# Ledger of designs, part 74: designed miniproteins, single chains, continued (3)

Each design is a single chain, and the fold is of that chain. pLDDT is the mean over its residues in the fold that is shown.

## One batch from the design tools (miniprotein)

Design m10716
Fold by ESMFold2-Fast:
Structure m10716 (fold): chain A 89 residues (1-89)
Amino acid sequence: SHELELRLIGIILRSIGRLFDLERQKNPNKLAIEAHELVLEAAKLLLTTGDIEKAEELAKKAIELGEKAGDKEAVELAEEVLEIAEEMK
């Protein structure tokens, strides 16, 4: 579905933007960075290969790290990846 592809591209762009914002901080939260990197990789996997199982694994890890970091945006983006993965089944 073209709509799912556009949603994944949106997640990718939002994750990239958040990573740039984190890199501007004097002492960035490493767990937040890792969470957004996992979101980016999961979304890229769904967009390019359609590897649903691996994308779900990465997104679930991103939720765990995002929660530990207190990064609500990382958690929300990872949950959106899981929703798209479910729709692709």
Scores: mean pLDDT 88

Design m10717
Fold by ESMFold2-Fast:
Structure m10717 (fold): chain A 70 residues (1-70)
Amino acid sequence: DELTERARAIAERGGEFGALTVQRLVAEKAPEVLSYGEEAEGEALKAGLEAAREALREAERAVEEALAAA
């Protein structure tokens, strides 16, 4: 689980802030990932996974910036 592992790493670095940031950004930028099932294949699956990766990258940067500012 690439996305799950990445989300966990962000939460471990940022604690509660990291976990909440992941949840909010994934829900906002890649809501389709939350409803993936048998129908999410091909281009739709690729687009959703790319959006989820982008959301996780933004969460990672937000945590890094917060830690640098603290």
Scores: mean pLDDT 68

Design m10718
Fold by ESMFold2-Fast:
Parts: structure tokens; C-alpha cells; sequence
Structure m10718 (fold): chain A 87 residues (1-87)
């Protein structure tokens, strides 16, 4: 099941993110999206990584994708924070 494999990659991405390995975290979230492109959590987490990498425009794009798939308060909050970075 691609959804189960995507969830496993999200867990690996979360572990890399917690370790400060932002590029490895992005790679795992991108693999999750490749397996399950409708997984809003993976899109939101990829946005968080790119915001941390100092790429707010890319973060906004990924947060917007997460919101388009599943309206949620975390993605809305993260989108607003990324937009403020561009002020």
C-alpha cells in the first residue's frame, strides 16, 4: 500500500528534521509525496523544511498545496508565518 509506505517516509523525514538534517528530511517527504501525492501532511512538512532552509516562497507553495488537499489549522498557521517572512 503506497499510503502506508508514504507514512513510513514521513516518519523518517520527521526523524531527519528533528536531527537538523533538513535536506534529508526534504528527500523523505518528497518520496512520500511521490507515493501518495494527496498526503497533505507530507506537503505541509515539506513546506516547514523549506521555510527552515530560508526558502519562504517555496514553503508557501507547499503549504498552499497542503491546504488545497485538506483544510487544517496547522497548514493555515504555517502559510501565514511563511507569508510574513516575505513582508
Amino acid sequence: DNAVKASQYIVKGDQAYSAGDLETAAEYYEKAIELDPNNSVAWNNLGRVYLALGKPELAIEYYQKALDLSPDLWSQRNLKLAQKELE
Scores: mean pLDDT 86

Design m10719
Fold by ESMFold2-Fast:
Structure m10719 (fold): chain A 78 residues (1-78)
Amino acid sequence: KEKIEEALKLRDEVAKAVNAGDYDTALENLKRLIEVVKESDKPLPTPVVVATALIAASSGNEDLIKAARELIRVNEEK
């Protein structure tokens, strides 16, 4: 429950940062979301993870694309 709520907030922060062209802030929030996934005992909901990854990848920024791939992999390993 708490992890899902945190993930939704982080997704929204990544989306806002990407829309603003603030890729450093987007990357920080995306890395925090990856940490939340690693701390969770269960996979986070696929729609939340996939939406965040697609938003990050839509930026065209190489670091965000790499972090988006890691987010998906870490969640799938649960």
Scores: mean pLDDT 82

Design m10720
Fold by ESMFold2-Fast:
Structure m10720 (fold): chain A 76 residues (1-76)
Amino acid sequence: SARLEALRAAHADLLAALASAASLRDLPAELREPAAALLRELARLHAEALVEAGLLSPEEAEALVAAAEAEVEAEL
């Protein structure tokens, strides 16, 4: 997905910080909510791309996003 790739490119520094952290709580406090927001948005765009590819129904995509959002919430 072009939108997913563009979002990753725009936030490359934050994604690099996330990749080196064990959890969101391992980030500086000022980066935790921006990182959580980015992960939620990436999950939404990924699910959208899977629906466009015919791999998921809209209902399955909503469930996938909800699961990803719950995982992010659990790491805060």
Scores: mean pLDDT 79

Design m10721
Fold by ESMFold2-Fast:
Structure m10721 (fold): chain A 68 residues (1-68)
Amino acid sequence: EERDREANRNIARTHAKGFGADKYADELAEAAERGIPAVRELLEQFKKDGNEAATKAAEAVLRMLERA
């Protein structure tokens, strides 16, 4: 299935801002554009850093991409 990469990028930025992880919006958007493996790696990094807001944003984006 073909995905709109720009839409995925915008969704990622929206989730980052919604969860209060604004400083990670660009990184999350770039990961979402690159695909599921990149988002998973970023999620693991956020968990390791103990950043709950960024972790929640990454989990929301990952779930959306996996079910698309």
Scores: mean pLDDT 76

Design m10722
Fold by ESMFold2-Fast:
Structure m10722 (fold): chain A 60 residues (1-60)
Amino acid sequence: SLEELLSEIQRAIEEGRSDEEIRRLAREAGMSEAQIDELVAARGDPERAERLLTRHYVLQ
């Protein structure tokens, strides 16, 4: 489900997994390349990453 994918992305960021893994999961969740770039840029800011993922969930 979308919710499960977004939770996995949040976990991947918190665990410091690779940019490639984060990008792959985000594409599976239906995020655009612009959204994926913004998410990867938020790697060191878990609160910002959570807001981006929540925004995607409520808008999709």
Scores: mean pLDDT 81

Design m10723
Fold by ESMFold2-Fast:
Structure m10723 (fold): chain A 55 residues (1-55)
Amino acid sequence: LSEEEAQRLLAGAEAALASGDPVVQRVALHEGERALPDLSGEYRARMEALLAELA
């Protein structure tokens, strides 16, 4: 994943969490889990934290 793609995924997960919509949150959780192996460093750590909150 590019840095821009990682940033967009993180922004999407944060927006899903803020929405309070369980369907949107479940989709974001699934997408984040699929992207997690391709993330590194700070982006991976931030995604892991967001996925924990979405679950």
Scores: mean pLDDT 81

Design m10724
Fold by ESMFold2-Fast:
Structure m10724 (fold): chain A 85 residues (1-85)
Amino acid sequence: SLEEMIERAKKIIEENLTEEDKEIAEKLVKVTEEKLKAMGIKLPEDEWKKIKEYAFLITAAQISLARKSKEYEKVLEIAEKIIAE
């Protein structure tokens, strides 16, 4: 369930999240929000806030897990490309 995913993400973040990975996750969420708004997606402010909070938790957890693997450099490369577009 979504709730189980969020609780797992929170645990991963508490145990693993670095300041650098937090900044990358925050930038990815912000750029994604801006692109969705540019595409004409309109949501109430409270819904944007909730979506951003969930997106941050999942993204930060994924980057934190990637840091412990050979995938980290590739994840950073993809993140950089998304932010630059």
Scores: mean pLDDT 83

Design m10725
Fold by ESMFold2-Fast:
Structure m10725 (fold): chain A 113 residues (1-113)
Amino acid sequence: AVTVTQSPASLTVAEGGTATLTFTTSSALPSASSVSWYKEAPGRAPELIISNASTLAPGVSSRFSGSGSGTTFTLTISDLRLEDTAVYYNLATVGDDVARGGGTRLTVVPGAP
């Protein structure tokens, strides 16, 4: 079995800032196509943000970007908005297994009064 780690578990950033989330696997993934990032806002169904490690899903803001290969994958969210407040998590397919990251609770706070 592959061990997966998503970090940080929680992150608070002011509006206009940048959030970087990391997903690490104990063994190299055979393909970037096995890696997807999801956003789960309170009371909403999970929304696909990034597929194939770096492909932006249709209708998703260009402020979101994915990168990585092998054992380390990152989700970067730039120019943060209050509506970006959500739990973000990674799904990776490893052989016949689907590994889900523990999630990152992102809280975006107002940058000025």
Scores: mean pLDDT 79

Design m10726
Fold by ESMFold2-Fast:
Structure m10726 (fold): chain A 60 residues (1-60)
Amino acid sequence: MAPSEEEARRRAEAARRAILADGGSEELAQKTGEEVYRALLAGDERAAMRAAVEGATEAA
């Protein structure tokens, strides 16, 4: 589904916070959040999920 801009920003922020909570670097959190946000704005839900998972895997 295509999320709203507000939802995209919230989900990107959640992804960034999850990376930081798992002990990931600020750089990784910023990159992951940005990729999730950009993918959601493009309507690419799969790319957004993939970016979040990749970031979380790298942080753990």
Scores: mean pLDDT 78

Design m10727
Fold by ESMFold2-Fast:
Structure m10727 (fold): chain A 58 residues (1-58)
Amino acid sequence: LTTPQVVRAIGRLVAEGRADAETALPVLLALLRGEITVEEAAAALGVSAEELAALLAE
């Protein structure tokens, strides 16, 4: 994972009203640090793991 991937994913989720930046940023930073899995991050954000993986892969 890279910082641009994390910033883009958080921006899209916040823009879609699916997460607030305060909740999304710590979760995506933990994912970037390898502290949690994509599945755990998706569960915390209320999205599917496939959807979060797609956002990170763009």
Scores: mean pLDDT 77

Design m10728
Fold by ESMFold2-Fast:
Structure m10728 (fold): chain A 74 residues (1-74)
Amino acid sequence: AEELIRQGLRALAAGDLERARDLFREAAAQMSPKEAREIGERLTKLAAVAESNGDADSAAGLREMAEIFYEAAA
């Protein structure tokens, strides 16, 4: 799962939202609900940092990806 998250973050940084979404969904499917929630929280924190740095596009992408993990944790 960790490698899929790294690949998803690289895809997101490259602007490939579809690939990032697929990679994060695959990662979430391999995780326990607790692990998925922890990753969702980490992505939410990264989105806040990106937003504070003026990177609204990265912040929006990170928030969308965090929702995938929160859904997997539900």
Scores: mean pLDDT 82

Design m10729
Fold by ESMFold2-Fast:
Structure m10729 (fold): chain A 76 residues (1-76)
Amino acid sequence: MAPSEEEVEELIERAKKAAEAADSWESLLRAIMELMKLAVAKRIAEKEGDEELAKKLEEAIKEISAKLNEAAAKLA
């Protein structure tokens, strides 16, 4: 069963908040876990043929990945 649009919105918001709060190695790892949930949701949406949902998840993943890369660089 593909996640609903509401579930996807919650996953995106959770991942965004986690990325914004990533100021330590532990919080960065939590943010990466939330990002992985988005990647799984995108894969399911693609399999179900929900192109709109998959595109929304792809855009969110790109935005959040950029923030996490920046946070990781500061912690390295």
Scores: mean pLDDT 81

Design m10730
Fold by ESMFold2-Fast:
Structure m10730 (fold): chain A 96 residues (1-96)
Amino acid sequence: SLEEYIERIEEILERFLKEAEGKSEAEQRELLLRAMGRIAGILMEFGEEIGKETEAAARLQELLAETAALLAAGRSPVEVLREFTERAKKALEELG
């Protein structure tokens, strides 16, 4: 269900927040990239399940472009993942 996909994304954010505590910015950026990859996979999996793979891929491209802009603006890895997570959840809701 849509709710199960949203819960999986929220679990990834929670795990990132615990793992990122006390880490250097470089280590937090590596954790960010891994978390983003997992969330991207969830979005594509949901798109496949509901027959909207092309729409899911388009939304993912938009999310990645926005994330690149936030990183270029000097936003912290924690702030970037929080924004990415909220937008990914919204993308799931709009697709379903």
Scores: mean pLDDT 88

Design m10731
Fold by ESMFold2-Fast:
Structure m10731 (fold): chain A 70 residues (1-70)
Amino acid sequence: MKEALEYEMEGGVYWIAAAVELVSPKPDLEKAKEYLRKAYEYFEKAAELGYEKARSNAEAARKLLEELEK
């Protein structure tokens, strides 16, 4: 569980970074997308290592990234 939790925390950091960028008065969409890709990678890794709660976080990151790529 330690490694899974570490990946979940890293994903959370990138998720917060993406959210901060998106609520900025002058959002950098490419930077936000990069942070969301990182968040997705880390959350997916955490879920694969047994932290099932990270799966919903990975899905949320994927859906938001998909919306920004339209």
Scores: mean pLDDT 82

Design m10732
Fold by ESMFold2-Fast:
Structure m10732 (fold): chain A 107 residues (1-107)
Amino acid sequence: SIAELARRTAELLRKIAEQLEKKGYPKEDVEDIRRVAEGLAAATSEEDLRKLLQEVKEKYKPRLTAGPTPSPVLGLLVQAADAIETKGISPEEALRALVRQLEALLE
């Protein structure tokens, strides 16, 4: 289900946030990833997921474009949101692609 996929994505984001924190990444980036994970864990529908990813894009895309050191994870989240909006892919398809990309970041 979409809720199970969102929960799985949230768990991966939490694991990645722990690894990034241990590696000394900026606290703000780690906290932002954890905040997105919390939102994903609460998502139960395709509408919830679309709204969350749009909010992620609106909040983080300007920072990533102008930012000195953007988190690769926040970039992937913004890319997923852009794919839904601009390429018309489903939230489920975008999230499945994101899961594969996030799994590749885990040590």
Scores: mean pLDDT 79

Design m10733
Fold by ESMFold2-Fast:
Order: sequence, then C-alpha cells, then structure tokens
Structure m10733 (fold): chain A 73 residues (1-73)
Amino acid sequence: SEKIEKIKEQIELNEKQIELLKKKKEELEKKYKEEKDPKEKEKLELKILVYETVIGGTETVIERLKKRLEELE
C-alpha cells in the first residue's frame, strides 16, 4: 500500500532527524561541561533545552506515525 510506504518513509525521516538532533545536543552538553564562563554556560543550557524540546516533539510525531502504521497493517 502506498499509504503504508509513505508512513514508513516519514518515520525513517523523523528517526534520522532525532539522531542528528541528539548528536548536536551531546556536542552542546560536552561544551557545557567544558565551559567556565557562567554567561556562556547559561546560553548553552538554553540551547540544550531547545534541542530537548524539539527531540521530545519529534519523538511524539514518530509514536503517532507508528500507531497509524499499526492501524493500517
């Protein structure tokens, strides 16, 4: 079914996006641990929070897509 294939494609794209975002978050967390300037640390903490929020939102999208896929299969 074309609908099933498109949902699987969207899941793969969102999973790849999460992996890229997680990698970027890990890089920011490493910078945060190495940073000694309190103002720069605060900026890094805010950037990490933004990435956490986007990752969580994308994980919710994947869960909804997987549920739709289960209903079609």
Scores: mean pLDDT 88

Design m10734
Fold by ESMFold2-Fast:
Structure m10734 (fold): chain A 88 residues (1-88)
Amino acid sequence: MLEDITFSLTDENGNVYTGTGVLDTDTGAISGSGTDVNTGNKFWFSGTYDAATKTVSGTMVDTVTGEKYTFSGTYDAATKALTGTIKK
């Protein structure tokens, strides 16, 4: 089943990344896009949701710089919100 999700991620410097995406609850696959609110750069993300731990992890790509980052966090099924941190 496909769920529309929102996400908000932060890095160690307090930079915020927000966006929207889709979670496939049958496979755990996550994909979407958003914006680095500090630079205005658009990014694309993909990852996996582990229903047993309610955790998410994946990668994101800045579409302007081409830089790749990893993210990890949690998903709240009641609010359909993914929150977490980015590792650069």
Scores: mean pLDDT 81

Design m10735
Fold by ESMFold2-Fast:
Structure m10735 (fold): chain A 110 residues (1-110)
Amino acid sequence: LPEAVIPEGATAEDLVKRALEYKEKGNYASSYIWAKAALLLDPKNAQALTIVGEAYLDSGKPEEAAKLYTQAVALDPKNAQALRNLGKAYEKLGKKEEARKYYEEAKKLE
């Protein structure tokens, strides 16, 4: 069971910043742990959902990534980046028509 230890007094935003630091270094495993901890404090944090999704996509779990990106889009339907990430997840699933749909939805917002 990969567990996240939440530091005392940490906010969801503090944990998201840690997750982004690890993501920038290409350490998606640590990025995942910190982003998951952020979601324990704030389950509606669209940025944390996106980071967890990116970690799943990097680890070859596009179905899990798609679920998280779908939640992020539900929280912010005008988030072109989340729609693009959803498209990438569907490409990895071999669902090219679904991927195209999400890429076109993202393009309409730009």
Scores: mean pLDDT 82

Design m10736
Fold by ESMFold2-Fast:
Structure m10736 (fold): chain A 75 residues (1-75)
Amino acid sequence: LEEEIKKLEEAIEAIKKGDIEKAKEILREMVETSKSPTLRIGAKEALEALEKGDIETAIKIAENLKKYLEQQLKS
């Protein structure tokens, strides 16, 4: 959970800096390695938004996914 939160923070920062390739790499890794269906689906949706050039949607999805993980960590 802590590692996935860190990866989402890195992906969001990469998007904000215009490093879309780095953000795609991070999200692709999450799709491939995460054991959580929610994480895999969310990361895939964010990746698809980046592939379509919808930067705002990608950030929103990643931020919502991070918030979800922070809630799971507190439980």
Scores: mean pLDDT 80

Design m10737
Fold by ESMFold2-Fast:
Structure m10737 (fold): chain A 59 residues (1-59)
Amino acid sequence: MREQLEKQAKAVLARGKELGDEETVRLANLALQYLKEGNVDKAKELIDEAIERLAAHIE
């Protein structure tokens, strides 16, 4: 799970940078920090929030 969350956070980070969405980039970076600290639950919340934010750009 942790490796999958890291890959997902990095993918969200890359997409946020492509779209120029600084808030999505911030959320993805913060999620990676929480994963490094072992706080998987908080990291998942931040990744989910960043994904919702990215979805709003498409919808």
Scores: mean pLDDT 79

Design m10738
Fold by ESMFold2-Fast:
Structure m10738 (fold): chain A 68 residues (1-68)
Amino acid sequence: LKIDVHVPPDAIDKVKAVIEKAGGHIEMIGGAGGNIQAVIPADTDLAKLEADIQAAGGGAINIGVVTG
């Protein structure tokens, strides 16, 4: 899965750590507005990952489609 997450600049390190802990691979950070783009394993619990990201100060996951 490829995801895009909007994060405040001060939360980037925490959100990056959450994504990588979930087995995600970071492709881009801070592209013109405090966004993180990452590739997530297909078996990842996306709802749990989003909750963990929001707990770390990040925003919602943007992928364009729902994937399980």
Scores: mean pLDDT 73

Design m10739
Fold by ESMFold2-Fast:
Structure m10739 (fold): chain A 63 residues (1-63)
Amino acid sequence: MEKKELAKKLAEEQVEGWKKGLELLGYGNVEAEIEIDEKGVKVVIKAGDVTVEVEATYEQMFG
């Protein structure tokens, strides 16, 4: 449970940075979805016609 909570906080911080970057590039509507499961974190970012999907395992995040 603690690893999932830490992973969520790290993902939220990274997503906030990515949203700011995309907004600076002129994307007005940036949406982000964070999914957490037993294996790790999945982030889906939607900015206009662009969709980016990033996955990281807990082992990749925490060593």
Scores: mean pLDDT 77

Design m10740
Fold by ESMFold2-Fast:
Structure m10740 (fold): chain A 74 residues (1-74)
Amino acid sequence: AEAVAEALRAVEAALSPEEAAALDKEILDKVKPLVEQGDYVKALQVALRMVAEAARRAGLEDAAEVLERAAEEL
């Protein structure tokens, strides 16, 4: 969805390169086992919720709400 893409771009723009790298590693560490067992829906839900939490920490409440809603609708 376009709203999710916009929310992801807002988070990317708000995070430093170091913060973005740390978030990517945390997401990969948590979603890799789910992807390996074929649970792509759960993997995507976990990833979206982790990005939403990072968005909220950065003060991007609207982006966080979009990402959380996307995870709930999967």
Scores: mean pLDDT 81

Design m10741
Fold by ESMFold2-Fast:
Structure m10741 (fold): chain A 59 residues (1-59)
Amino acid sequence: SLAEAARKGLENAEKLLAEGDPGGALSAAGHAQKYAEMAGDKELAERARELQERALAAR
C-alpha cells in the first residue's frame, strides 16, 4: 500500500541519516511524504516533513 511504502521510505531515510548521508535521507523522506499524502496519512506526511528538515539541517 502507499502508506506501507511511506513507512518503509521513512525507515530507509532514518537509516541513511544515521549513516551520515543527509542527501540520501532527504530524497527518501521526500518520496515518503508523497506516498503518505497520496494515502491520506497526515501523521506519516508530518513525520516525513520533519525528517526532511532534520536532513537539511545536517548539511
Scores: mean pLDDT 84

Design m10742
Fold by ESMFold2-Fast:
Structure m10742 (fold): chain A 66 residues (1-66)
Amino acid sequence: DAEFEALARKIRERAESLKDEEAREAVLELVEEAERAKAAGDMRKAAQLLTAAAILAIGAEIDEEL
């Protein structure tokens, strides 16, 4: 629980640093969906969505550097 929330916070912080607004909003939406899935008790879906958010954020960071 605390670990999920800490990871979600870190992903949101990374997203907020993105200059690409579309990528930032997409990452934030995935985090929100993950938090909604967790609240509904669907921990598998929550983990999958949070993982997708992390991958998208990392990809966007790399694209902005290149």
Scores: mean pLDDT 82

Design m10743
Fold by ESMFold2-Fast:
Structure m10743 (fold): chain A 82 residues (1-82)
Amino acid sequence: SELEQQLALLRRLTDLYVRAAERAGDAEAAARIRELGARLEAALRAGDWAAAEAAAAELQALVDELAARHPEAVRAALEEFR
């Protein structure tokens, strides 16, 4: 199903950035990425598009911040998902 495909992609992307944060030693970012990924998944399952957009925006901002602070860790995580 489309929802299952979206959730599978979300889980893979969340895992990628969690691994990047963990590699960088940024436990706070890793925990927050997991939290936002779970909130986005819950919103998508509930069909709550407003909550999904809000969670996605927060997750994107956090991912951008992580990439700016730890570019090598993000690059290494991306290499693992090729």
Scores: mean pLDDT 84

Design m10744
Fold by ESMFold2-Fast:
Structure m10744 (fold): chain A 65 residues (1-65)
Amino acid sequence: SPLERIREALRRAAQHLKDGNYEEAYKAFEESLRLAEEAGVDPETLERLRQAYEFAKKKYENKKK
């Protein structure tokens, strides 16, 4: 189901964040956000997913500097 695919991507993203693998983390959050948008998930949940994506992406950008 679309919801299970979103949860799987989020689980992978959380694990990558814990491992310090920020590039894989933001890509997994990006995938989860795309899947949630395609599935028509509610705006509040989409906002939370966008925040998680931005957080992981900033972690990656800061490590690259």
Scores: mean pLDDT 83

Design m10745
Fold by ESMFold2-Fast:
Structure m10745 (fold): chain A 102 residues (1-102)
Amino acid sequence: GRAREEAGRATGEAGRAALEAARRGGADAAGLAAAAIAATGAATEAALAAERGDGEGARRAAEEAERAAERAARAAGASEEEARRAAEEVRRAARRAAEAGE
């Protein structure tokens, strides 16, 4: 119950962090939405893999979520610093989701 709910929220917050980082970089609203969706989706996959007891899959998905967030933020016009921060937030949320799902 609670662990799954918390993991979902953490994943959503990672996407929001990517959105905010890209927005500070001056990206357009449509680009910001696309960036956040990509980051959140990847982080969600990490959480789902962890819930299934797939530790290797969860770790790989978390890495992919981090890369997706960085790429999405940069595509939305974020600076290197903003993109790096967004990637860190997504990785952190994905890791929390994996640990909570275990």
Scores: mean pLDDT 66

Design m10746
Fold by ESMFold2-Fast:
Structure m10746 (fold): chain A 60 residues (1-60)
Amino acid sequence: MVKESEDAVEIGESASLEALEYLEKGKYKEAAEALREGASIVKNETAKQGLLDGAEYVEK
């Protein structure tokens, strides 16, 4: 996909899948870090906020 909004969806999906793998292993810090890295790359503010909120939720 070449549109920024479509790229934001793919970045969010990839970050969420990586975070889910860490959560299944009980690695909450790594899961939160994966979500924050996705948030740092994505340009869409709504997707960025969602990833940051998810990271805070999984970190204690």
Scores: mean pLDDT 74

Design m10747
Fold by ESMFold2-Fast:
Structure m10747 (fold): chain A 78 residues (1-78)
Amino acid sequence: AEPSPEVVELLREAARALEEGDYEKALELAEEAIRLSTEELARVQALELKARALEGLGKTEEAKRLREEVRRKRAEAA
């Protein structure tokens, strides 16, 4: 199943915020995408964007834990 159009838009906006260096906005958008995602693949993509935003904010340990969670979820889906 495809992610909802709302989730797709949130993922796109979060990625754009990361490109602009607006890590706080990227974090908020990624968290909203996680909250609205009913599909595991879309949730994993949102978690990746959140990890990148956390790295940009200097929250390296939180980002590292989240990236490890993403790695495990991807392995489970394979």
Scores: mean pLDDT 82

Design m10748
Fold by ESMFold2-Fast:
Structure m10748 (fold): chain A 80 residues (1-80)
Amino acid sequence: MHSELGLRAYQAGNYEEAAEHYTKALEEDPDDASLWTSLGQAYFGLGDLEKAIEYYKKALELDPDNEVAKKNLEKVEKAK
């Protein structure tokens, strides 16, 4: 499962590999707010703050009550 592979890569600090796996997971399920949040976290780990913000906003568009996406968006916007 691509989301599981992405999570394992993210936990290992392999953010580029995590982003690749999460992107593949989103090709199968583009409406999964948790996957968009995870992709945002991977790009935040890579230092790509603009992409991280973009993907967290996509997660919140799909699930406005997603607390993980809200908190991570606040963190990355303050880091920008």
Scores: mean pLDDT 83

Design m10749
Fold by ESMFold2-Fast:
Structure m10749 (fold): chain A 89 residues (1-89)
Amino acid sequence: MSEEEREKIEEMAERVGEEAYRRALEAGLSEEEAREIAEIVKAAALRFAKHLVEVKKEPLEKALEEAERFGLAVGDILIGAALLQREIA
C-alpha cells in the first residue's frame, strides 16, 4: 500500500472506533467498557481494510466503505454482548 492509502485506512479506523465509543456510552455502558469496545472496533476495521486492499486487491474507496460497515457491526455486537452480560451477571 502507498503511504496515502495507509493514512486513509488509519483515519477511517480511528473514526469508526470513536463512533463505537459514542454508541457504547449512549447504550449505557461504562467509560471503561466503551473504551475497550472502541479499541477492538478500531483494530478490526484497520485489519479488515488492510486485508481488502492487500489480499483481495479491492479499490481503496470500496475497502474503506466495507471496513467501516464491518467495524460498526462488530461494535454493535460487542455492545449487545456487554448489555446481555450485565443482565446475566
Scores: mean pLDDT 85

Design m10750
Fold by ESMFold2-Fast:
Structure m10750 (fold): chain A 56 residues (1-56)
Amino acid sequence: SAGEIAAALAKATSGVEIPPEVAADPEKLQEALRAAGVEVSLEEARTLVESAAGMA
């Protein structure tokens, strides 16, 4: 699924383990990454989710 691919991309780029259901939502993905200490903008999170959707 797109969420699983987004979670894999987030882990590959930041080292942070994100649940697929969270990684599928750009706002939740940004919040989870920032909570883990990874500085990311909403636009960057949206781009990652869109890239994952294109791969799914």
Scores: mean pLDDT 80

Design m10751
Fold by ESMFold2-Fast:
Order: structure tokens, then C-alpha cells, then sequence
Structure m10751 (fold): chain A 98 residues (1-98)
């Protein structure tokens, strides 16, 4: 199991973060979940519908997104796709085996 950690230089709306998370959950069957992290909390989606709900549930902008996947490649690709879908500057992407 792998987790890609995507850190954004500027916060994005939780709704946009949820939409990007939903899209990568549709594209990559090896992606098991996406977690949206805000200053005051986090929300996790395991399906596209849950990812949209996660975005709607957060009151504050998202600064960090975690992608949990079965393979390192899927985790990295999904995190990069989220950054591209959001069109925002990225501080960093790191991947950890768990």
C-alpha cells in the first residue's frame, strides 16, 4: 500500500478538491481512497460520490491531499492528475509505502 501526499502552495475550495478526487477515483482502479485536508479537519472519499461529499463537508479550504493506492505508480499518477485538474501550484508530492 502507498500514500501520495500532495501539498498545495495555495489553498483550493473544498468543492474543487472533491471534484478532482472524484475524477481520479474514476480513472484509477488501484486508488483506494483520497483524503482532503484543511486547517480545521479532514474528510476521506473511497468512491467518486464519497469524494464529492468529502468536499462539501469541509468548511475551510484544502491545503493537502492524500491519495492511498495499491501501487506507487497509481498513487503518484493520481496525485499529479489532481494537481493538474486543480490548476494550482504544488509545493511538493511525496510517496510513502505503508
Amino acid sequence: MYVARLILKEPVSPEKAGEAAAEVLKRYPDVESVTLVSRKGFATGKTPEEALEAGRSLPEPVYEILVKAKTKESAEQAARDIAELLGVEVEGISVLEI
Scores: mean pLDDT 86

Design m10752
Fold by ESMFold2-Fast:
Structure m10752 (fold): chain A 71 residues (1-71)
Amino acid sequence: KKEELEKKLAELWYKLQKIMDELRRRSTIDPELFEEAKKLVDEMIKLAKELGDEATIRYAERVKRNLERLR
């Protein structure tokens, strides 16, 4: 089960990076992409806490703060 969580975390990381790159490339914030990024970062925080992955928790929290600033 831990291996499944690690694989899911890696998939979420990859999806989040793609969405964040798309948000950075556009001059205006797409509200659908913004909502998807928030959902992904919250899910990453939950999974990283279950795995005890402190580095990923800190990364996801930074992304969450960056998204909050984009309002």
Scores: mean pLDDT 78

